# Ledger of designs, part 25: designed miniproteins, single chains

Each design is a single chain, and the fold is of that chain. pLDDT is the mean over its residues in the fold that is shown.

## One batch from the design tools (miniprotein)

Design m840
Fold by ESMFold2-Fast:
Structure m840 (fold): chain A 110 residues (1-110)
Amino acid sequence: SLLDRLLEALRSQSVKGLRDLANEILAKDPNSALGHALRAVVDAILGLTENAREHIKKALELDPDNPLVLFLVSLALSALGRATEAQKYLDKARELDPELVDRLLEAMKP
């Protein structure tokens, strides 16, 4: 599943894995909020600040109440140093789906 591939990329700390997943999703659906949220995380980690901001905006416009999209937006904002905004979106994601957020955070543990 897409979620299993995401969890594996997070566990392995694979920027390439996240990038490849984002590119595959967006190739099939250029309006995928999940695809834009994943690209935002990748671009933020790579220091592509403007690209990351564009993808965050697109993801939130396409699916503002999706807990997975909100979680990934929080990761991108955290990578950009936007700690207060990152926390806001993480809190919203947790309110919508606490079990999903716990699984995603567990996958990211060192």
Scores: mean pLDDT 90

Design m841
Fold by ESMFold2-Fast:
Structure m841 (fold): chain A 79 residues (1-79)
Amino acid sequence: SVSELLKLISEPASELDVDKSVLASVITAGAIRTISLPNPTPQDLADELIELVKRNKKLPEEVRKKIVEIVKQALKELE
């Protein structure tokens, strides 16, 4: 489920040395975009989060790569 994917992302993301308000805003925006879709899936949430993370210039490139890998790993754990 979308909520299960969010749980799997939250713990490893909390370990990142990054502005927690920026991280929270990206996750919230991804969730809002996902719930606007008909019959949203965990894959939809992952795709929205990865897009928003990649374009967020407030996050350093190395941190963006780490968040993308966290999202991908969390999605695999739902399989």
Scores: mean pLDDT 82

Design m842
Fold by ESMFold2-Fast:
Structure m842 (fold): chain A 57 residues (1-57)
Amino acid sequence: SMEDVEELKAEIRELAEKYGDENLYKALLGFIDNMLKRNVPVEKIKEYLEIIKKLLE
């Protein structure tokens, strides 16, 4: 849903703020947009973001 997409965008904004990296926000926003264009389910996009968050720890 559109609400799920807005939740994803909020999560990546918080992640980028945590690391103080505006380019991280732009990269992750582009990633989400590309995944949505490929009809990847939002649940799977959330799984990718959880992996990315762990890689940034």
Scores: mean pLDDT 82

Design m843
Fold by ESMFold2-Fast:
Structure m843 (fold): chain A 64 residues (1-64)
Amino acid sequence: PKLSPETIELVRKYAKEKYGIELSDEEAAEVAHRALYDMIVNGLNGTEALDKALKEVAEKKKKE
């Protein structure tokens, strides 16, 4: 699904406020897509889904 600029900005703000992580547009979009998938498919709430997705993306980033 296509993400709005507001969604990308919200994800970036969340990552910075909660974990001090600076995300690129691409990384923020990946976090948002992972979180949306977990909310819809696995029934996670927004905060749980965002925390899980952010940890997954941060771990992936360490390998690059």
Scores: mean pLDDT 76

Design m844
Fold by ESMFold2-Fast:
Structure m844 (fold): chain A 72 residues (1-72)
Amino acid sequence: MIKLSPEQREKLVEYLTTKYGLSREQAEEVVDYISSLEPSELPKAVEYLTEKYGLSKEQAEEVLLLAYLLSS
């Protein structure tokens, strides 16, 4: 489970809206989803992000990596 502060969540939302063109609502959904993930669910997270939001596999992996870096 990724533990993000409110400031870290806002940075991820801004990154998702600015870099990937997601709406603020979609970006917040993505951050909420990532924050609820267990490590065993990471492969499913990549598929979910690519299918629901139209991100590439590389973009989905980058978002997950950024979330982990911000939480550390």
Scores: mean pLDDT 78

Design m845
Fold by ESMFold2-Fast:
Structure m845 (fold): chain A 74 residues (1-74)
Amino acid sequence: SEELLKELREIQRKYGEEIQKVLASPDATEKKILKVHIKYYDEALELLKKYNAPKELIEAIEKKRKEYEAKYKA
């Protein structure tokens, strides 16, 4: 879907900018970066489900989200 790709590119741009802002901060931490990635995957999953993306792709992104959440909680 062209709509799905457009919305995915928009959230990639949005969260890419958020990561750059964190990295530019003197208070940058790995946990702050991990939190941005978790937000990105949450929004990406909502979008993929909205557009009925392949189950395999949804499961792969859910796995990545769990990996980032585990790192954040460590």
Scores: mean pLDDT 86

Design m846
Fold by ESMFold2-Fast:
Structure m846 (fold): chain A 64 residues (1-64)
Amino acid sequence: VKEAVREALEAMRAGDWERAQAIFDEIRDQLTPEERLKVGELFAAIRGGLPLDQVDVPEELRVE
């Protein structure tokens, strides 16, 4: 799950929103309700024009 979230964020960094959305949709049912909300908010912020480096990734989704 965390690896898939990382891949989705990397796709968004590359400007591939469609790929990021597809990955998110695939893992949505594997996330807790709170994690789903946080991932959705992160995706909405990036789609809205915020650079990924300016968006705080939730602790539950952070990778080392």
Scores: mean pLDDT 66

Design m847
Fold by ESMFold2-Fast:
Structure m847 (fold): chain A 79 residues (1-79)
Amino acid sequence: DKAEYEAALEQSLEMARENIKKVDEEEQNTLDKKWNFIKDKMSKEEIEAIESKSPLERKQTIENLYKRLSAQEKDEKEK
């Protein structure tokens, strides 16, 4: 049934789009949590410098700083 096949395809695509949107929202929420973690450890000047970056550069900087800072905390707890 071609109509049934087309409906199933559209539903699958819509579910895929919804899942991608949900993952993007979860990724943004994760990024916001990482940013808040970084903000607590940084000066206002450093925070403003990061916020003035492009969205792509900001995301990369936040992720790199979070990895660095969380690794430092892990090393300190394991000592």
Scores: mean pLDDT 74

Design m848
Fold by ESMFold2-Fast:
Structure m848 (fold): chain A 62 residues (1-62)
Amino acid sequence: MSREEAVAEARRLLEAGASAGEAALALMRDGGLSAAEAAAAVGEALGVAPGTLNIPAPVPPG
């Protein structure tokens, strides 16, 4: 499974109501990813992956 495929599958699982941990475990079991790779894919699907330089939209305070 490529990184892009893992991110897409993680996003799909999260949108279906899976937790980040459940999505990571599914990627590890079905995709053969390491724990670090699965965590990175889930993080990217959540929009907080390391190495993203363009997350400028802050949460409004109210």
Scores: mean pLDDT 71

Design m849
Fold by ESMFold2-Fast:
Structure m849 (fold): chain A 77 residues (1-77)
Amino acid sequence: SEKERLIERILELLREMGFSEAELERARARLEGLTVEDLRTLLEAAEAALAAGATPEQRAAVLSLIDGLAARAAREA
């Protein structure tokens, strides 16, 4: 599905940015609760962060976005 494809692509980018397999597994669980629209937004943010050199600040920003989107999705479930 499009959702599964987006999740796998986001996880690929996070792995490229240096996230551990344990962090990626936790991220997968959060991403499964997101809409396709939120996943597209997150994909664009992850691509931009990687292009900016995947600094600790960029990694923290991506994690913050994941947490914020997941928290919102959980409240709307």
Scores: mean pLDDT 84

Design m850
Fold by ESMFold2-Fast:
Structure m850 (fold): chain A 72 residues (1-72)
Amino acid sequence: PSPEELEELERELRRISEEARAAISAGDSRAFEQARSQAEELARRFGELAGVRATAEVDPETGEVTIRLEPA
């Protein structure tokens, strides 16, 4: 992937993490699930660009998003 594509993905990752944190603070389980779904789609896109399988985890306490890359 290009540096521009990686920077865009990192920016989206940060945005999703912020949305998840806001949802946790508000006790909004629907908004949290929405953020988790967005993180999973972002991980899928990341994996396709890298040629590997990728998964995303969202910490239910902090809203932090982690992308895990697995070999195909």
Scores: mean pLDDT 78

Design m851
Fold by ESMFold2-Fast:
Structure m851 (fold): chain A 72 residues (1-72)
Amino acid sequence: SLQLEIDASMLVMSLSITLRYNPEATTEELVAEVERLKSIRPELRAAAIEAIRAAASPEEAFEAVVEALRAL
């Protein structure tokens, strides 16, 4: 699943960069960033968005995405 690993890494890296430049990013801003990654598999984007929306805070959202993608 090399493509799965590449897509997951790109998604995690994009969110990491977003949070580095905007540490106060809202969960909806993180969802918008995932939606912008049109080259990434829809299933991975859906899992990330679900994890972000289920998170209690934007800070928890990043870790929730990492755990959700690790489970795939």
Scores: mean pLDDT 81

Design m852
Fold by ESMFold2-Fast:
Structure m852 (fold): chain A 81 residues (1-81)
Amino acid sequence: SMEEKIAELERIKENQLKFIEEALAAGEISEDTAKELKEIIEKMYEEVTKLIEEGRFEEAEKVFREASEKMEQLIRDAIRA
C-alpha cells in the first residue's frame, strides 16, 4: 500500500540520519559533510513521498536510488579525505 511504502521510507530516513550522526560523532565525517547528507535526505524524502502519493512508484524508486548513490559517494570521499 501507499501508506506502507511511505512508512518504509520514513524508517530508512531515520536509519540514514542516525548513521550520519554516529559517523559524525566517531569523527569519520565532517560537520559540513553531515549537513550536506542531511539536506540530500530531506530533499529525497520530500520528492519520493510526492511521487508515491501520485502512484509513481518506479520513479520514486529511481529518485531514492540516485540519492542513495550520491550519499554513498559523499561518505566514501569524505572518509578517504
Scores: mean pLDDT 81

Design m853
Fold by ESMFold2-Fast:
Structure m853 (fold): chain A 97 residues (1-97)
Amino acid sequence: SQNDQIREILEETKRQLARIAERHPEHRALFDRYIALLNEIIENIDNLSIVEVLMTLGAIETGLATWVVLEPENEAFREALEIIQQAIDKIVQIQNA
């Protein structure tokens, strides 16, 4: 199902963000909050539209993009932004199928 595909994308996204948090413990609290938001989507996936999933990912993307501007030398925020953008792209492809 589309929900199963989205769940798999979000679970992989969580794993990638957790790896960044492990390498950058100074930013762990921020990445833990993003992981918590992804967990809320995964838990409620059967009750959410694809648009609602994309809205939450878009909010995370905006937050990370702001951090990249504020701390451009911080590789963690750039790497996390790319991961979230890839998740958005994959879910948009599912929506358009």
Scores: mean pLDDT 88

Design m854
Fold by ESMFold2-Fast:
Structure m854 (fold): chain A 110 residues (1-110)
Amino acid sequence: MSLEELYSSTKEELFERMAEVAGVSEEEKEELRKLPMGEQIERLRERTSPDPAKHGELMAYVLGLALNGVEEAREYLIDTIVENSDHPLDRAAVDAALDTLRAQVAAALA
């Protein structure tokens, strides 16, 4: 999956792919839609965390949401990067790096 594909995807398409990777039912999906986006991501993360490949794919879709302007997905991604770093990372530097990535992907598609 390319960054261009993630950037060009709709928020709904990204959510559907996240739910599919996590193996949630239609009933669970409707329950998740009632929750704030950050809680939706956390529940899907818990479902995928035992499988590194599925977890990686879920985080790629979270990046897609962040690149599409979903602020809660952006904050979740920054939190995840900072918390999983072996060295202290400046949160503002991670935020700036995501802005740079978004600008480069947008420019590549122009």
Scores: mean pLDDT 79

Design m855
Fold by ESMFold2-Fast:
Formats: C-alpha cells, structure tokens, sequence
Structure m855 (fold): chain A 82 residues (1-82)
C-alpha cells in the first residue's frame, strides 16, 4: 500500500539522518511529499505519517540551529494534524 511505502521511505530517511547523510534524508522526505500529492490520499493514516515526517524534518533543522526553517515544518505538521 502507499502507506506501507511511505513508512519504509520514512524509516530510510531516519537511517540516513542517523548516519549523518542529511541530503539522503531530505531526498526521501521529498519523495514522500510527491507520493502524497500524486495519490490525493487525504486519509487520517496518510496525514499522520506526513505530519510525523514534517515534524522529523523540523527537528533536523532545529538540531542544525536553523530555528526559522524548523518552525515552518512544525507549522505544516500541525496543519496536517488539525
């Protein structure tokens, strides 16, 4: 399912981040965003996964001291949870 593929890509993104491959992590986040846009799947499960991904991306920017960029991703995450 699309949800299973998104979870797999998200796990891969977290693995890249743990290894210090920030670019690989960001590419996987971009792929997930594209998949969500193409499927038009706005189910609660897809929204939850994307909200988690956006929060993870925000945390990554915050850890780099990029607080303004981090906040934009947290805002997008919150919008999906509302």
Amino acid sequence: SVIDQMKKIYDQAKDYQRKGDIFGSQVNVGIMQMMMGVTKDNSPDVKKIMADVFQFTGDTYRNQGKDQQAQKWFDQSQKLRS
Scores: mean pLDDT 76

Design m856
Fold by ESMFold2-Fast:
Structure m856 (fold): chain A 75 residues (1-75)
Amino acid sequence: SLAEKIAEAKAKKDAAEAEAAKLEAEADRLSLNSTQGVKLEDPDLIGPEKFEERLAAARQAAATNGAEAAALEAA
């Protein structure tokens, strides 16, 4: 149970870190698409404001799940 909770928290942290890295890697692509006015129809093509919100959310999730995993390991 505890080992499974630690593994789950680590997996969520890794997934959130991967999502943040993916968003950062696509920053130029998102910026280019926004500059060209491609903003409205594709839900995966988001504007800079939503990009920043998603990146912040992914980073927060990584930090929260990382802290939970560390706390569970310390218990």
Scores: mean pLDDT 69

Design m857
Fold by ESMFold2-Fast:
Structure m857 (fold): chain A 90 residues (1-90)
Amino acid sequence: ALSPAVRRAIAQAVLDVARAGLPANAGLVTALTRGAASRAQVSRFLNGLVRAGLLEKRILNGKSHFVPPGFLETGTVSAAQAAALLAAAA
């Protein structure tokens, strides 16, 4: 199982990528965890956040991407979305 610190690191990586104006994919998020989680663990955790309504899964250029709800329409992450995602990762 992923530790709370690693789950928080995954959620933080998604938020950091979104704040840079980019959609996150599981490969990029895995690289940002610097060996703390495998791609399979990252993908499973991100899909869990999608089922919880905290992220949306979108197919871009044939690859799954994970973004805060409404991010692809607005290009922004609200403080409330960021707080909810980080809280759910603990």
Scores: mean pLDDT 85

Design m858
Fold by ESMFold2-Fast:
Structure m858 (fold): chain A 67 residues (1-67)
Amino acid sequence: KELEILRLLAKGPRTPKQLAEELGMSEDEVRELLRKLAEQGLVDIVRTPEEDLYRLTPAGREALAAA
């Protein structure tokens, strides 16, 4: 599940709702996985007034390439 999130984020930044819709998961499940990935430094968050976008870090890209 974490690898699938990293693959989607490699295509561009996404909101938790967009990831949940694409993966067929609840938004709560996606937010929990994103929290764990952010703690590992594999994703970060771009906060805007309209929405929270998650994006792949360079470390996340390397982890995805190694998987």
Scores: mean pLDDT 80

Design m859
Fold by ESMFold2-Fast:
Structure m859 (fold): chain A 67 residues (1-67)
Amino acid sequence: SEAERQRLFDELEARYLKMGFTEEAARAKAEELVRALDESVEKYVGEQLRWIGEWIDVELAGRAPAA
């Protein structure tokens, strides 16, 4: 969710600040990591949806003979 993404961003920014990064650098690093995680999740979800769609199409074709 957006709220979970914001929480992760805030936690990452705070961590980078504690490591001695500037506010600008900490924000940039947190944004980069959140973006990379979002891209990984989107790819995974997309792949799963494709597999489910293909499975449904096969099931429907096998169970619905032409009238």
Scores: mean pLDDT 76

Design m860
Fold by ESMFold2-Fast:
Parts: sequence; C-alpha cells; structure tokens
Structure m860 (fold): chain A 75 residues (1-75)
Amino acid sequence: SEEQKKLDDLLAEIRSALTGYRAVQAAEAAGRPVNPETRERVEKGYELAKKILEDLIQSINETVQRLLDRLAELA
C-alpha cells in the first residue's frame, strides 16, 4: 500500500542515519579524526531521523487514543 511504502521509505532513512551515526561514534571511540563536514551531515541526519520517529510516535498515540475511545463507547 501507499502508506506501507511511505513507512518503509522512512525506516530506510532512519536506518541510513543510524549507520552514519554509529560510524562516527566508532571512529571517535577509536581516536580516529572525523571530518567536521561529515560530522555535521551525520548530526543533521540523526536529528531528522529523531523527528521522523517522534512524528510516528505521535501518529501511533493518536491512533491508539482513537481506538481506546471507541472501546470505551457502548457497542
């Protein structure tokens, strides 16, 4: 479905951001220098992924609340 495709694309973006973030963390832990431009790009990717996850959590919470409201109604 269109919704499933959109979610898969979002998850792929998040996965990409996490991979970059972990690579930078691994380099820093090993004492290897990280290019400032690479670090900035990775940090931006992480912040975007975080916002996407927050937006998804909000959407899920709204859906859950709607379902709870329906369950509370007389059937």
Scores: mean pLDDT 80

Design m861
Fold by ESMFold2-Fast:
Structure m861 (fold): chain A 93 residues (1-93)
Amino acid sequence: DEYGRTELHYKASSDDEEEREEVKELLEKEPELAYVKDKYGRTPLHLLASKVKSKEEREELYEWILRVLGEEALKLKDDEGLSIADYIVMEPP
């Protein structure tokens, strides 16, 4: 769309946990989709990381990324210079 977002970006930013799990399942099959950036430099991984609310959810997402995509995915930065790892460890507002 006009923001450079794919369906994966929208599902990753969804408040519906099932839609976010669909994104993870697709990324396990097609890891290259994790590197698609929107207009703001955000990947589906940045959007998934923005939705984790608890320490347990943050740890689960971090370990999932390491297992499926590897350490390099955690270093992906948006246009603000924030990595996936930065999103995961960010305190709630």
Scores: mean pLDDT 77

Design m862
Fold by ESMFold2-Fast:
Structure m862 (fold): chain A 66 residues (1-66)
Amino acid sequence: GPLAQAVELLARLLGLSEEVIQKLRDIALANSTGEATKKAILDYLTSLGLEEKGKQIVEGLDELGF
């Protein structure tokens, strides 16, 4: 859906690996709301030491209206 496509695009623009991008896409597909997806993405990326990129994805999704 549009949310998963937006997550994939933002993650690619930030230079995340294909493995991480695939996990982020799976997170977006597993969650029913933008808020749940943003939280899960930030939590996942923070666990990998990528909190700043996680914040940038959340901000990008907010700007896109998710």
Scores: mean pLDDT 88

Design m863
Fold by ESMFold2-Fast:
Structure m863 (fold): chain A 99 residues (1-99)
Amino acid sequence: MEIRRKLLEGHLYVLLGKESGNEVTYERGKKLIEEARKNGATEEEIKTAEEAAKELMTLHPDFKAIGEKIGLSEETVREIYLRVGTEDGLELIKRALGL
């Protein structure tokens, strides 16, 4: 379960970092994906999680279907989605304020 969570979170950070131009968010995502690789993530798991993260970036993501695809609960997928979005937004605000 931990590897699948890290892969989904990592790919979301990569996608959000690219869209927002936030290099810290992008690098955080890359580090999570590499950590998952070191902890035994397969290339199939990495690819499936990347596809799931892209589906989460749509206007009306189906959290249940995405969770079923990657072997996570709907609640876990929602938690990761909300946390990653909140962390990226908070980091951008901190930088704008010089914090």
Scores: mean pLDDT 77

Design m864
Fold by ESMFold2-Fast:
Structure m864 (fold): chain A 85 residues (1-85)
Amino acid sequence: SREDIIARAQEIIERAQEIFERLKSLEGREASLLMAQALTVSAEAHFIIYVVQNNPNADLARLEAEVRLSEKRVDEIEKEVDRLM
């Protein structure tokens, strides 16, 4: 449903923010690149929310697939953050 896509996209945004907060005290290129990746996945999740809210004819199956890919990306970023810390 639209509500499920929005809720999952919002969770991605929150997890990306947590990644950014964990990494902001670390110096180095790898930490900076992971922060950039977290910001990118957050921006993509915000765009998904925007499309769901503003396009009544939005392809929900495609948006759900995009949310699933973003969830996988944030999982991979979290795994790399855990390896650094």
Scores: mean pLDDT 88

Design m865
Fold by ESMFold2-Fast:
Structure m865 (fold): chain A 93 residues (1-93)
Amino acid sequence: SVEEEFLKALQNYEKAAKEFMDVLNDESASLEELEKAKKKYEEAEKQLKEALDKAVEAGVISQETADQIRAQVEGLKKQLEKKYEEKKKKLLE
């Protein structure tokens, strides 16, 4: 169902974001591990955004709820991307 897909996408996003943040904060993490975590996060973000659109169209969530989730995702993404650029720069030095 659209509801089940939405809930799974949200859970997968939260897990991927946590794993990406954990790698970003791990001083021993390799460039390969960093790129893998980033790719998983980007895939989960894409799936969540697609699931949000479908959930609104199906009436599973309100447009206001979807907009709130999108705002939270965008805020976290901005923080993760900033940390990613700093960590990548250090690993390439």
Scores: mean pLDDT 89

Design m866
Fold by ESMFold2-Fast:
Structure m866 (fold): chain A 87 residues (1-87)
Amino acid sequence: SSEVKKLLAETLEKLEELKKTLDEESYARQAIEVLLETYEKLKELEPSKAEELEKLMQSLRDVAENASVEERVLVVDILEQELREML
């Protein structure tokens, strides 16, 4: 839908700006928050994907609490690529 594409485009723009302005640790932390907000909004726009998105959000919260900075950056990069592929 046009609303989904707009949300994804705005999210990718936010992630790109964070990547340009922040160190890796700050980028990883703030990028995870941006992704969690995006997934919550995406659940409302695509209810058929709500269960899949909820599992992604739970996994991302675990990564935010328990993973190294390098692992968090890698996860963010993978999820950013997945969002880009949905456009």
Scores: mean pLDDT 88

Design m867
Fold by ESMFold2-Fast:
Structure m867 (fold): chain A 78 residues (1-78)
Amino acid sequence: DLATQIVQIAMYFSNRDDDRATTILNSMLDTYMQNGVVTPQQVQQARAIFQQAIAAPADVQAAIAAQGRDIIRARAAA
């Protein structure tokens, strides 16, 4: 799901800094909304998923960031 992938990518680029992750997430969502890539509903879903992610234990946050890294690597290889 696109909303989940956006959160995973934001967590990857944050280097485990929740404030940095929030800034990256908001920038991505604003850009994707402007370009018509996401709906307002998907923006709300991404923010809800993100709030759950940053509240998770450190090992779970690391797993989410690792999934974001894999998405970026897959896109770079294409």
Scores: mean pLDDT 80

Design m868
Fold by ESMFold2-Fast:
Structure m868 (fold): chain A 86 residues (1-86)
Amino acid sequence: MNPVEKFKKALEELKKRPVTREEFYEIAGPAIIGAMLAIHAGDKYTGEEVVPLLKEFLKIYFENLGLPIDERVIETSVRAVLPAAF
């Protein structure tokens, strides 16, 4: 399974039910790291497939932490992780 597809599956799993903080990190962490490393190692960054998934993940992440969802914070976070997309 490619890293982007694995990331999508992790996001769908996180949407099915409320999860503990520990479960959140176990489900999301490896998938996100794998997707980011695959893009970086590929030496050709497309961003189009991953940027929407990363924005959706950050929204779920902030909701799970009880933090306010701010579009500027999400955009800045995506740029920090994937600067080549912008």
Scores: mean pLDDT 65

Design m869
Fold by ESMFold2-Fast:
Structure m869 (fold): chain A 89 residues (1-89)
Amino acid sequence: SSKKQQVIQQLLQLSQQYKSLGATTLSQKLEEAAQLVAQGNLKKAKKILDEVRSSVQTAIDIMPVPSEEMQQQLAQIDQVIKELEDIIK
């Protein structure tokens, strides 16, 4: 579906952003989530995205001054999770 393709593209864009920042583990997890969405394994993709979101949220929470870039990335992750949940339902 067009919604699935959009989610895949958003996950790959986020993966590239994290790769550019040297966050290799987050980049690889987002790429794995994109592959799982393409395969129709939406539940496993969501579990990986929930893990990525938790890691980013934890990083923000321990900072005395949160990064605007990290907050924007978290918002993008949340948007992708919501779109993925819409496809699962």
Scores: mean pLDDT 85

Design m870
Fold by ESMFold2-Fast:
Structure m870 (fold): chain A 58 residues (1-58)
Amino acid sequence: SAELQAKKAALDEEIARKAAQTVAESSALYKQNKVEGQDVAFAGIQEINALAAERQAL
């Protein structure tokens, strides 16, 4: 349905935005503190995986 395709597109966009934000934030922080940078990256990956699972369930 058109509604299902719209939801999939919205999740794809959210995943892409979250991935770009996570890379930018974790990379910037990693230069100052590697542990904090890695923690931000892992948290971001977990959120992306949850969104991807939601996307696949549609």
Scores: mean pLDDT 87

Design m871
Fold by ESMFold2-Fast:
Structure m871 (fold): chain A 65 residues (1-65)
Amino acid sequence: SETPQSLLEKAQAYVDEIAASGDADLLAEAQKELEILKRPGASTETEVAAILSIIGLQEDLKAKQ
């Protein structure tokens, strides 16, 4: 089972991977989504949307390679 803490840790790991790539535009978008995930009172639907966006950005990074 995933807790909000474990979802945040997964999101942070993907953002760290994007940061390591040196793509500033992807990093900026990933950081925006991570901030949404960190917001108190965010709905489960909002948190799911944010993590899926971060995953999509990480996939975009892989597609550029």
Scores: mean pLDDT 76

Design m872
Fold by ESMFold2-Fast:
Structure m872 (fold): chain A 81 residues (1-81)
Amino acid sequence: SKLTIVATYKKEGNKVTVTVEFYLDGKFAGQRSFSFETEESAGELAEKLMERAKKDPSVESAEVTEKSEDSAVVKVVVSLP
């Protein structure tokens, strides 16, 4: 089984909203959303998540699919037992 995690970053001023969607074997399994303040760009936050995900041996792939100052998307695929 594979878990796909899609994290979407939207930045307005110093406020970043992150929406995380979970897909189990291609089927929508859940969503979480949260906001915080930072001077970092959406792209910088996305790259940090990608690098952190790549350090986990359960992660098959981690990629930044969209990257800008105000918007970014990270897709992570995890192998489940």
Scores: mean pLDDT 86

Design m873
Fold by ESMFold2-Fast:
Structure m873 (fold): chain A 109 residues (1-109)
Amino acid sequence: SMEEELRKRIEDTFKKIESGEIPDSEIIPKWKELAKEAVKNNLIKVFAEELAKYGEENFYFTRAFGYTILRPILYTLGKEYVDEFVEALLSHIKREWQKQVVLDIYNGK
């Protein structure tokens, strides 16, 4: 399914970032591409859930994550989809400090 394909692509993207297969200069463009695909296929909540799962498990919800991954995603989603995405993302994050990173970026801090 398109949902299973998106989940696998998100997992693969995190693994390739960790291995260095995706160079730093391509990280932001890749996350923008995945965000656009999620919008096109009405999979925004799936995208948020998978991002939260991987981000929490691998401790990616840092200030660096906010600037290099989350902020580009929010700008790509735009006003129409950003609230749905952030609500879904926050619902799947367990740690309060990680929720605060998401909220800070969402509120333009």
Scores: mean pLDDT 82

Design m874
Fold by ESMFold2-Fast:
Structure m874 (fold): chain A 111 residues (1-111)
Amino acid sequence: SPVLEAFRLLTQPITPENRKELAEAIRDAIAEDPQAFSLALLFALHVSETDTARYVLDLLSGLREPTEEDVDIVAGLIAGLRASKDPTLQAWADRLLASLPEELRKKVEAA
C-alpha cells in the first residue's frame, strides 16, 4: 500500500538518500487516499521519535518556508494533491505552489 510505505518513511529520519523515495511515497499515498494519508501523517507525528512527520506537516500547512532542499518533498505533496478529484485539495496544491519563491517554483514544476 502506498499509504503504508509513506507511513514507514515518515517514521524514519530523513536523509539525502531517502528524500526522493519519501517524496514519491507521499505523492502516491495522497493520490490513492488523501484521508488515509492524513491519518498516517498525524499518527506518525504522535508515535515517531524522528522529526520527519513534523517536517512534512509544516511544509503542507505553510508553517515552514520552503528552501531548495525541500523541492522534492514539496513537488511530491503538490503532485499528490493535484491527482485528487477533490477541488479543495487541488486548490491547496495551487496555494502551496503560489507560496514558493519564483526560483523554487520553477524547480518544483520541473520535478
Scores: mean pLDDT 86

Design m875
Fold by ESMFold2-Fast:
Structure m875 (fold): chain A 61 residues (1-61)
Amino acid sequence: SAAELREETRRLAAELRALGMPEDIVDGLVAQVDALIDAGDLDTARELIDGAREIARELRA
């Protein structure tokens, strides 16, 4: 659901910030996901979240 995607995005944003990602990049990601959710494009929002999650995984390695 949209609420679940927003929740996941907030958690991921906090993780990316903790891993040292610049605030403007993280804020831009959140804004893009929110815009996709608002447009009803939940599939693209999910893909963007999954891509950012992969980046977080790489930063942890």
Scores: mean pLDDT 84

